# Designs tried in a protein design run: designed miniproteins, single chains. Part 81

Each design is a single chain, and the fold is of that chain. pLDDT is the mean over its residues in the fold that is shown.

## One batch from the design tools (miniprotein)

Design m2979
Fold by ESMFold2-Fast:
Structure m2979 (fold): chain A 87 residues (1-87)
Amino acid sequence: MRIRLPSKEELEKAIEKLRQALEALKNGDVETAIRYLEEAYELVRDAPGLPILIAMALRAVKDGDYETAIEYVELAIKHAEKLLKEL
């Protein structure tokens, strides 16, 4: 797998989508949450660490473990914000 840092714009868009996924999960809108998580995953696919956190959130949603999914989305947002500051 080739590791590539996302552009600042790609990372900012991914953070926005992760925040939208978090709100959807809190509101019980599972389908919208999955869509935003998948869109965020594609934006950061080659980034270090970030895609695995999003993949774990998607797995938790599919397992019906919404509390764990929320935790992984929050962790992904924090990780993405740290990467953005280093770009």
Scores: mean pLDDT 83

Design m2980
Fold by ESMFold2-Fast:
Structure m2980 (fold): chain A 66 residues (1-66)
Amino acid sequence: MSKEEEAKRLLKKAIEYAKQGNFDEAISYAEKAVELLGKDNPEARETLAAVYTAQGKADEAKKALE
């Protein structure tokens, strides 16, 4: 019901898709969560960084944490 609840659902989906190797969907869901929670939200940034790290995109992962 709250946008915080929606964002947590999106972050869970991002991790689920990343585990499946569906990184485009994983990034899309993580970015939607960042949009809802704000760019400074640690959970959203860490999830996005984890998805990029799983892809081997270290520079993008570092950017997500900045």
Scores: mean pLDDT 78

Design m2981
Fold by ESMFold2-Fast:
Structure m2981 (fold): chain A 61 residues (1-61)
Amino acid sequence: SSEEEQLLEKLLEFGKLMNLSKDQLLSFIDNEKRIHEETLSPEEAKKKIEILDKVEKKLQE
């Protein structure tokens, strides 16, 4: 229902389709955070990274 829940579902689906491990999905998320820091304004990067951080925490549970 939340943005992080929708993104988590999409990432889990993508991981299954691509046969990615949990560690590979976590690496993908870390790389996406870095891309956002490098390409977006600080304000937009913060918003995107906060959502990715929540998804990362749920994946580690």
Scores: mean pLDDT 82

Design m2982
Fold by ESMFold2-Fast:
Structure m2982 (fold): chain A 80 residues (1-80)
Amino acid sequence: MKEKKEKFKKLVEEAERLLEEALRSTHSLERMVKLLEEAAKKYEEAAKVAETEEEKKELLEKAKKLRELAEELRREAERA
């Protein structure tokens, strides 16, 4: 279904944009954390509409890694 493919593409593109913005936000750990969490959420949403199990697994792994990074950076920001 073409609608599902467009939704998948848009979610992946949104996740990549948020990740890039997070990496550019090195001046604010709090902002970086928020953007990483939003990117992870978009990857999880893309995984739900993925056409293959391999795509789904890769997107969920990316989301998990971003959430772990966000949690680590959040702890660092709170210590500062």
Scores: mean pLDDT 80

Design m2983
Fold by ESMFold2-Fast:
Structure m2983 (fold): chain A 57 residues (1-57)
Amino acid sequence: SMAERERIVANAEKAVELAKSLSDAGKRVLAGLLRQEAERTGEPRLLELAEEVESMI
């Protein structure tokens, strides 16, 4: 549903804010989880967030 997609994206955006305090290993794990979730949901915003986290490494 649209509400579920909005919730997933909102949670991912909050996780990315916290990503700045993660180790490089933690950032790689988060980016991988975001890519996996992007494939599952088809949400392009999740791919953008994964690339943003990867760019922090």
Scores: mean pLDDT 84

Design m2984
Fold by ESMFold2-Fast:
Structure m2984 (fold): chain A 56 residues (1-56)
Amino acid sequence: SDALEAMRLEAEGIRAAKAGDRETAVRHFREAARLFESVGDLEHAARARADAEKLE
């Protein structure tokens, strides 16, 4: 499901951010936000977008 894929991408983004791979983290957080938004999970979409913005 898109919700499960969004959660997976968010987890990968967090791992990339902790590893110092900001570019990969931003990419994963932005895709997670898009998928959360597509399933109507606006709160998680906003959080994922904010996490991406903090790394830019």
Scores: mean pLDDT 86

Design m2985
Fold by ESMFold2-Fast:
Structure m2985 (fold): chain A 60 residues (1-60)
Amino acid sequence: SLLEQARELMGEGMRAYKAGRYREAAELFYEAARLFEEAGDHDLADGARALAKRAERLAK
C-alpha cells in the first residue's frame, strides 16, 4: 500500500539521517510525504515534510 511504502521511506530516511547523510534523508522524507498525501494522511505528510526541511538545513 501507499502507507507501507511511505513508512519504508521514513525508515530509510531516518537511517540516512542518523548516518549524517542529510541530503539523502531529505529526499527520502519528501518522497514519504508525497506518498502520505496520496494516501490521504495529511498529518503524517506534514511530519515527513518537517523532517525533510530539518535534514535540508543540516545538509549545508
Scores: mean pLDDT 89

Design m2986
Fold by ESMFold2-Fast:
Structure m2986 (fold): chain A 62 residues (1-62)
Amino acid sequence: MSAEEIVEKIEEKLGTSVFSRADVILQLAALGVPLEVINGLAFELPEEVTRDQLIEMLKKLM
């Protein structure tokens, strides 16, 4: 699953294009993203993340 596909599924589930850090972490875990990627992302995530920001951050970790 690509970074773009992951973020698309998060948008579909949450119904928004701006996500809280907690919602992103929960949805990544639900989608089966590896804990090492989630932990790396959690350290760098601001409290609110846009779609484009999340895609770029995921690409760096994947």
Scores: mean pLDDT 82

Design m2987
Fold by ESMFold2-Fast:
Structure m2987 (fold): chain A 55 residues (1-55)
Amino acid sequence: MEERLRELQERARELMATGTKVVDAAGVVSVAMTPEQAKELAELGDQINDLMAEE
């Protein structure tokens, strides 16, 4: 269980890291993702939550 959870968390981290950093005129930094990346991240989050609930 722990190995699968770690793999899912690592993939979610990679998706967040591949997002484009956006800095507005006020200096606020945010990360923009494509709709496909956002969907995959949400699916990974659901799988992580399910595994944590099963442990």
Scores: mean pLDDT 70

Design m2988
Fold by ESMFold2-Fast:
Formats: C-alpha cells, structure tokens, sequence
Structure m2988 (fold): chain A 60 residues (1-60)
C-alpha cells in the first residue's frame, strides 16, 4: 500500500509541475524529491504534481 497524506492547508500551484490542493485533500505519495517536494497523486481528481512536503501530513 502506497503512503497516503492529507493537505494541512490550501496550496496553489506556482508552476505547471506543481499540483493545487485544498485543505483536507488526500494524496498518494509517488516519490520524494531531494529538494523537499513530493510527487503526489490527488485521490479526488487523479491529477499528479509536486507539492512541498511541509504542506502534507502522512497518515498511512
């Protein structure tokens, strides 16, 4: 089972590689990058993108 995280707060994408999330949105963790960003997939929209790790709380 891949790790699941929840958005701690709203996050608005600043580049095409980032994913916009709303507070409470659940994401699947796909990959951790060395720059402190996580590649995630939204469980609600199915979209993938980068999100800062500090915006997410890992729950599984």
Amino acid sequence: MKPIAVAKEDFVAKSPKELTLKKGEKVELLKENDDGNLLVKSLETGKTGLVPAEKLEIIY
Scores: mean pLDDT 79

Design m2990
Fold by ESMFold2-Fast:
Structure m2990 (fold): chain A 80 residues (1-80)
Amino acid sequence: SLEELARRTVEGLRQSLADLRAWLADPNVPKELIAERAEKLLASTRELLDFWRSRGVDPELLAEIERIQAEVERLLAEAK
């Protein structure tokens, strides 16, 4: 279903965010690489939010993507 696809998308975004947080905690990972990856994830999160909003999916799923977007923005600020 469309809702199931949206839930899998949220799961994927959460995993990407978790991976970036792990990288940020690793002193051997260059901050520039983390910032670049975070910027790409932020762009993807914005695109996915616009897409799913246009499809009229569950507001709770949209709110979850918005929370992930905010977390990515915070992580990007920390990586710079």
Scores: mean pLDDT 85

Design m2991
Fold by ESMFold2-Fast:
Structure m2991 (fold): chain A 90 residues (1-90)
Amino acid sequence: MREEMIKKLEELKKKGESMSAEELVKAAIELYRELKKKAEEAGDKETADFFEEVIEQLEELEKLVRKYPEEVKNLTLEQLDKTIEYLKSL
């Protein structure tokens, strides 16, 4: 489970460097929703709660993407990296 989650996050991070900020933040929200569901199905409440907090943060960034696209893109990529590090630490 965790290795598959890490793989999907790393894949989005690589693709995200060439994506628009709006495309990236939307793709990240969708991926984190999928990962949260997988964590919930596995009974991993701590990881599911972590993904829920990240989703909330990304949804706030999505509201700002039209005004601050570069900042939203950079913060989204940083969040993907932090999540990968978190999952690798478990």
Scores: mean pLDDT 87

Design m2992
Fold by ESMFold2-Fast:
Structure m2992 (fold): chain A 71 residues (1-71)
Amino acid sequence: MTAEEYKEKGREYLRKKDYEKAAEYYQQAIDLNPENPDWETLVNLGAAYFHLGKTEEAEEYFNKSLELIRK
């Protein structure tokens, strides 16, 4: 499965409000290309963690996405 396929799966589960599976698939997408993570994937992973009540993890991924935009 490609990083794009994992991102599509993550988006599908995020839409279904299955935040645990969404986070899992987005994490797999990042793991396939850890040196160049997609900012959109980081934002969506943060959103999934926020909905799971993992506020500290959500903030970490939101901050990582902002660093990519500001580079």
Scores: mean pLDDT 82

Design m2993
Fold by ESMFold2-Fast:
Order: structure tokens, then C-alpha cells, then sequence
Structure m2993 (fold): chain A 70 residues (1-70)
């Protein structure tokens, strides 16, 4: 696989792990967690535009989580 594909897969995997941890904690997000989620969302949206469908799915879940914590 290309470097871009490897980096995309790693980004998606890291975002999925992050999302799972936050869902298990069932607590309000800290400012640091919100900032991290926003940065991950931006990266995932760019990957989705490039054709990485899984990135789009994780981006949608992160968007919903951020909306719940406003």
C-alpha cells in the first residue's frame, strides 16, 4: 500500500479508538478532548473527500459526539 493509504488507515483506526474510549467514559468531554476531536474530524473529512469511506463514517460519529457536548 502507498504511504497515503497507510496514514489514512492509521488515522481512521486512531479516531475509532478515541471515539470508543469517549463513549465508554460516558462523561462530558474536556476542552482538550474537544480540541482533539475537532482536529480528527477535519482530517477524517479530508480523507473522506479522497475516497476513504470509513473515514466519512467515523467523522459522522465524531460530529454527533461533539454536538451532544455543546
Amino acid sequence: PSREEIEAEATVAMAQIFLSVLKISNKPLTDEEIEKAEKMLEELEELAKKGFEEAGEVAEEIRKLLEENK
Scores: mean pLDDT 79

Design m2995
Fold by ESMFold2-Fast:
Structure m2995 (fold): chain A 60 residues (1-60)
Amino acid sequence: MIAEAVIDYNASTPDELTLKKGEILEILSVNSDGLVKAKSLSTGKTGIVDASVLKLVKTS
């Protein structure tokens, strides 16, 4: 499942991803409280992202 960052976000902890608006990510898992584990397709880094900064993109 693919998602796009809707705003810039700076990681505040080592477990979080720093995102740029328009960055494309693969969602790996969904946690409670709206947190997701995702992989950036541009950097290959994985980490925790707040789902509120993402929008889902349909993939075929």
Scores: mean pLDDT 78

Design m2996
Fold by ESMFold2-Fast:
Structure m2996 (fold): chain A 59 residues (1-59)
Amino acid sequence: MERQQALNKVANEVYEAVLKDPSMTLEEAEKLGEELGKKLGVSAEDGRKAGRSAWLSAK
C-alpha cells in the first residue's frame, strides 16, 4: 500500500472513532493513529500526526 493511502485510512478511522466518541481526547486520537499506522506499515510519528489531524477535523 502506498504511504499516502495508508495515512488516509488512519485519518479516516480516527475521524470515525472521534465522531462515535466525542469525549475522545487529542492524546487518545494520536495513540489510535500511531497503533493503526503501525499495522499499515507507516511510522509511529506519521500515524500520530494523521490521528491528530483527524481529531482536529472532527471537532
Scores: mean pLDDT 82

Design m2997
Fold by ESMFold2-Fast:
Order: structure tokens, then sequence, then C-alpha cells
Structure m2997 (fold): chain A 57 residues (1-57)
């Protein structure tokens, strides 16, 4: 849904503001897990959103 996508993008942006633009592999795993838990999106969708936000920064 549009709302889930917007929420996921906000989670990614908030995470990057806290941890910086070059997250570790462990931080990426934590972020993907948080997106899945809070939005119900798949891991693949969460990873796609993370990649999109990182490209935009």
Amino acid sequence: SQEALEKARKIVRDFLKKHGLNPSEEEIEELVDEIVEKTGLSRLEAQAILTEVLIEE
C-alpha cells in the first residue's frame, strides 16, 4: 500500500540520519527487519526501498 511505502521510506530516512549514509551489513539487516516488522512489507520490498533512499541521498 502507499501508506506502508511512505512509512518504510520514513524509517529508512530516520535510520540514516541517526547512523549515517554508509550503514554496515549488520545495520542494514537490522533496518530491513524493522521495516518488515513495522510495515508488513516483504524483505525484498524493504531492501528495494533502502536502495532507492540511498540513491536519493
Scores: mean pLDDT 80

Design m2998
Fold by ESMFold2-Fast:
Structure m2998 (fold): chain A 58 residues (1-58)
Amino acid sequence: DALEILDEIIELLKKEGIELDPETVEALRKQVKEGKITLKELKEMKEVLLKRIEESKK
């Protein structure tokens, strides 16, 4: 589910100290629903964020 992955990305960003404005979150959800952001792109973004977090803990 593309929206679930988007929510996971938003939570990861929040843990890194990046809190998105509600308007930005709503715009991103709309883009995902309209197919402007694909499931593949969301998975790639999540993978990059997780890799960055793991490397920061080494």
Scores: mean pLDDT 78

Design m2999
Fold by ESMFold2-Fast:
Structure m2999 (fold): chain A 89 residues (1-89)
Amino acid sequence: SDLERLKALLEEIIAAGEAGASPEELLARMDELLEEARSLGDEETAAQIERVRARVEALLAAGREEEARRLALGGARALILRLDDRIAR
């Protein structure tokens, strides 16, 4: 399903981050997630991804790499919880 696809991308972000992926790599994976959410027409989920992505990008630009990684992972985990609720329907 479309929601399972979004969840898989979020799980890949978490796995990459836990494996030590750079914030730049996590940001690129979030770009893929955002494109997929937009293609599904899920405006609320897309807006939530955009907010997390924009803040990760801002932290990265400020040289706050550890905070950027933590925010990307925390945001991905929060989005998985929302998708799990929707998938259970």
Scores: mean pLDDT 82

Design m3000
Fold by ESMFold2-Fast:
Structure m3000 (fold): chain A 74 residues (1-74)
Amino acid sequence: MKEKIEKAKEILSEGDAEYQRLMDRAEGAYARSLTYAGIDPEKAAQWQAEADRLRAEGEEVRKKYTEEANKILE
């Protein structure tokens, strides 16, 4: 049963790495939104929407990897 715990930890580590990549991209999009704030509200809104989309995608990645880890622990 120890092997299941180790495999679950491996899956969660992979999920954390993928989540971090998406969060880094979301921060980049958010920064772009701020550079357009007050100058081009439409572009600012587009980059804010992209940041929100990437954050949501990151949460889905976390959920997916957590579910896979839970299946292994069953």
Scores: mean pLDDT 83

Design m3001
Fold by ESMFold2-Fast:
Structure m3001 (fold): chain A 78 residues (1-78)
Amino acid sequence: MDREAMLRGVGHVLRAIGLELDGDLEGAAEAYALAGEAFARAGDLESAVKYLRKAAELYEGIDPERAEELRERAEELE
């Protein structure tokens, strides 16, 4: 795995959790999407799919087009 990409993914997850606790669901969704892409780059497809789907769920009420793009990306990664 790309260790730097893994650490970047973890950093984005921690930021996303903080944003959710603050009630910034749009910011949290963006941070989870970044985490998913970082894990995909690292080769951790299980974590990538998990966080891309979490981001899509949060975007569904905010930006449905972005939510659908993230769901398709997660499906592509299996």
Scores: mean pLDDT 86

Design m3002
Fold by ESMFold2-Fast:
Parts: C-alpha cells; structure tokens; sequence
Structure m3002 (fold): chain A 59 residues (1-59)
C-alpha cells in the first residue's frame, strides 16, 4: 500500500541519517562538551520528526 511505501522510505531516511551522525562521531572523537550538545540537538531536530511521522503512519 502507499502507506507501507511511505513507512519504508521514512525508515531508510532515518537509518541513513543515524549512520551519518555515527560516522561523524567516529571521525571526531575529541569533541568538546558544547560541540557534543550542539550535535545532539541537531540530531534531535533531524531524527525526532521522522520518528514521530513513522509512529503516526503506524497507528
């Protein structure tokens, strides 16, 4: 169904973004506390809306 296709696309996008953030952390192990907080905030801003959209589509 169209709903299932949308769920799959959002899951793939969410997974890709998570991989990008993990890669960034692995490449930058010496981040300051302030830099880590800003990165986590950016992750939250990018990932949470996608996770909420997936939850809406599922129920």
Amino acid sequence: SAKDEEIEKLQKKLGELVKEYIAYLNEHPVLSTEERVEMLKKMQEDLVPLALELAKLRG
Scores: mean pLDDT 81

Design m3003
Fold by ESMFold2-Fast:
Structure m3003 (fold): chain A 66 residues (1-66)
Amino acid sequence: GSMEKEELQKKAERLKETAKKLLEEGKISQDIADLMLEAADALEKGDLERAEELEKQAKVQYIKEA
């Protein structure tokens, strides 16, 4: 189903805060943080397909670096 703009904005904010926290704690690389931030920006724009693709890329990158 389609998310409401307000729900997408909340998800974007959570993703940004998670990326910042994990980066500060040294748990993810800058590359992963950048992908998470780009996904959050896509969510704010309502581009769900791009957000999903970027979030998937962040998860794949995390697995490769683990």
Scores: mean pLDDT 81

Design m3004
Fold by ESMFold2-Fast:
Structure m3004 (fold): chain A 63 residues (1-63)
Amino acid sequence: MTAADIAAEVQRALGLDDSTRRSIERLLEAEGTPAAAAERLRALGERTGDPLYDRIADALERV
């Protein structure tokens, strides 16, 4: 799967907008793997308290 394919699947699963999908795609390209991207999102979730980061991270680990 490409980063674009994974980002589109997460967008569909969580009902995210196109801007959020593009951000996920860029993060996947930067980190290289869904697991690494998920780890980074969890760290952001702990720092911000926003549960959306943990939901996106969980979805990435299920791909």
Scores: mean pLDDT 85

Design m3005
Fold by ESMFold2-Fast:
Structure m3005 (fold): chain A 72 residues (1-72)
Amino acid sequence: KEQEAANLFTAGGIHYAAGRYDDAAELYVKAGELEKDNPELSARLYQHAAIAYEKAGNTEKAEEYRKKADEL
């Protein structure tokens, strides 16, 4: 579980660095979902997803994941 989330986070970072923000955000969301039993880490991952969605121009999903992070 932790290893899978870490792998998804790493993959998300690679996509983010390449300018593929939507792909990066989706990977960060999956990582956050896997870490649901660790609210602090899950919140951090959702914050990464929100930033990536914002850079992709997807303001609706950016707001959704900011809210999810704030609720953890």
Scores: mean pLDDT 83

Design m3006
Fold by ESMFold2-Fast:
Structure m3006 (fold): chain A 87 residues (1-87)
Amino acid sequence: SAKEKLLALAKELRELARKYREAGDDKLAEIAELGAEALEAAAAGDVERAAELVRRAMRLAVEAGLMSEEEGEAAVEAWTKMLEELA
């Protein structure tokens, strides 16, 4: 089901956030956690809130320059792909 897929993806993002924290990248972890919240909102049927949260996280990631190019692009790519697969 769509809800199960959303929650599975949210779990993956929380795992990614954990890895970022383990590496000392607390800001990258915050962005990944925001993405997980977006997927959880989508799973609850609040698709509009989910879209807002993802756009905010992507904007923060790019604007703040808080990611390495490799890590930031990987995180944003995963989020964008997840959202598109949910639409």
Scores: mean pLDDT 74

Design m3007
Fold by ESMFold2-Fast:
Structure m3007 (fold): chain A 76 residues (1-76)
Amino acid sequence: MKEKVDELVEKAREALKNGDIETAVEYAMEALKLDPNNKKAAEVLREVAIEYIKKGDFLKAIPLLTLANQALKKAE
């Protein structure tokens, strides 16, 4: 499970680096689905949400920020 989560997080980061924000969301959300308290997956989701904010898409950013913040809170 942990190895698969780390792989999904890496794919999400690569998609984000390539500007594929939607693919980054899919991989990061799949990682959180497998491990809801995964700090790395939550951090990537937060980064994706920030990219949506930069584009003015607050409707897409808000739910991603909420999920990321909840996962990060539990990882404390």
Scores: mean pLDDT 79

Design m3009
Fold by ESMFold2-Fast:
Structure m3009 (fold): chain A 70 residues (1-70)
Amino acid sequence: GASEALELLRQARRALEAGDVAEAIELLRKAKELYPELAPIIDKAIELLRQGDRVGALVAIDEAIRLLES
């Protein structure tokens, strides 16, 4: 549900702050499976990570977190 997806998004954010891009992508994929309505923003975050844009990915993750907290 939303609470589990929210925790996975927070874990993905922490993984990126630690420099673990592979862990962040796996956590983002799990969050997308639990909350498919966030798929467009999560897929954008994953694509940004594949391009090396960690700052852009963090912004997208923070937007996804805000949507679930609203």
Scores: mean pLDDT 86

Design m3010
Fold by ESMFold2-Fast:
Structure m3010 (fold): chain A 66 residues (1-66)
Amino acid sequence: IKELLEELRKKFLEKGKLSKEELKEILKKYGFSTATANKLYDKFANEDGYIDGEGLLKLMEWLKKQ
């Protein structure tokens, strides 16, 4: 889980946002299904279709509970 959280943070820092494709690729790498990755994107993405800083913090907190 620590490696997943660090990879999400590093990818976010490249652009200040995380795209749907970037999120799905990272989550699938760490054993999440495509269905779960899509659900997490839908839950945490903003109105512009990407995960911003607030969405990333909420996603990371959700992942820590797993």
Scores: mean pLDDT 80

Design m3011
Fold by ESMFold2-Fast:
Structure m3011 (fold): chain A 56 residues (1-56)
Amino acid sequence: SDGYISQEELREIFRNVVGLDLSDDLVAAIIKRIDKDGDGRISAEELAAAMSRVVP
């Protein structure tokens, strides 16, 4: 499914899956960096693609 990830969902994913409690500012920065559409949300594919570009 092409489910989009909101700022709240991204924070919950990091909290529940990775064990990191991201600040609202950091979540917003991650969204801004990845969000190609400028709609304040990212897709799982956009997140995966962005991670592929930033990790060595």
Scores: mean pLDDT 67

Design m3013
Fold by ESMFold2-Fast:
Structure m3013 (fold): chain A 64 residues (1-64)
Amino acid sequence: SAELKERLLELAKGLLKKIAESMGYSEIKLEEVGDDIVLGTGTGEKGTVVITLNIKTGEITIEE
């Protein structure tokens, strides 16, 4: 359902933000880059991190 999808995207954004913050990044941008993909970009003194999450599979990738 559309409501379930919206909830999963919101939860995914919250999760990516917490992951980036736990890694020491303070400026976090969250974007929907596809129907089932959330992109989180974290910026801090260490540089940048890019985190992607597929809400259907639960697959997470992290690139620093």
Scores: mean pLDDT 82

Design m3014
Fold by ESMFold2-Fast:
Order: C-alpha cells, then structure tokens, then sequence
Structure m3014 (fold): chain A 55 residues (1-55)
C-alpha cells in the first residue's frame, strides 16, 4: 500500500537515474533506450500518484 510520499520518492529516484544515464551515456542509442524504459516507469508511478491524490 504505497503512500503518496513513497510514490513521490520513487519518482524522484527514477528522475535522478534518468539524469545519470544522460550524463554517462549522453545521446547514445543505449542511453535513449534506457531513458525510455525509465520514463515509462515514471509515467506509471505518476498515474498511481494522480489516482491517490484524486481523493
């Protein structure tokens, strides 16, 4: 039963990981694929967060 605060932390961690991928892999194809994968995870967590906030 994730809380709003837990989901926010998970989203922040994913954003930090995306920034790290950008710094390490730049505009490489590997970087783009990893970034897309992490972005999909962020979108799923964001949808969960929005549903919990819709109280």
Amino acid sequence: MPSIEELRKEIEELHEEIERIREELGDSREGALKEAELTAKVMLKFVELKELEKE
Scores: mean pLDDT 78

Design m3015
Fold by ESMFold2-Fast:
Structure m3015 (fold): chain A 72 residues (1-72)
Amino acid sequence: SIDEKLKEAEELYKKGEVEKAIELFRQILNDPNATPEQKARAYRLLADIYEKAGDTEKAEQYRKMAEEVEKQ
């Protein structure tokens, strides 16, 4: 399920497997069965990843996407 993929991506991120986590979040965001809440969670976690990496512009983009998807 998408919730299982979200959990797997979060566990990968916690283990420091950042690139694998990003790829899995990207897969979730491209899944037509993902709910707005699931997409918002993926966007917020991507924002956190990029913020910690020093990519503030990309982090802001993903935070904006999370806000936008929750309006739907």
Scores: mean pLDDT 86

Design m3016
Fold by ESMFold2-Fast:
Structure m3016 (fold): chain A 61 residues (1-61)
Amino acid sequence: GPELRQLILRLIGLKLRKIGLEIELERAKAAGDEERAKALEKEIEELEKEIERLEKEIEEL
């Protein structure tokens, strides 16, 4: 249904965002920016939790 389509599109968007953040994290680590790296790691962790919640929601449909 429309709900499943919206959830799948959001999941794709979140996974793409995670890839972008992982690239930025590697750049921060390469630059020796420890504070930025820690901030990006926290952002990735929160995003992973959101992805897991959406995947579970899709599985329950």
Scores: mean pLDDT 87

Design m3017
Fold by ESMFold2-Fast:
Structure m3017 (fold): chain A 55 residues (1-55)
Amino acid sequence: MRKYTPEQVALFNQALDLAANGDWAAAEEVIAELEKTDPDLAAMARDVLDKIKSL
């Protein structure tokens, strides 16, 4: 994704991987770090986490 830095993409993917493994606390910490640099991408990550939780 050309609009995001490699670091932002890595944080997004890390949060999703942690959530998929059930580590919600660690996923939220990673999203909080992402929110400091890209609130929109952090909001997208939270939306995906909510969908995973609802399964």
Scores: mean pLDDT 78

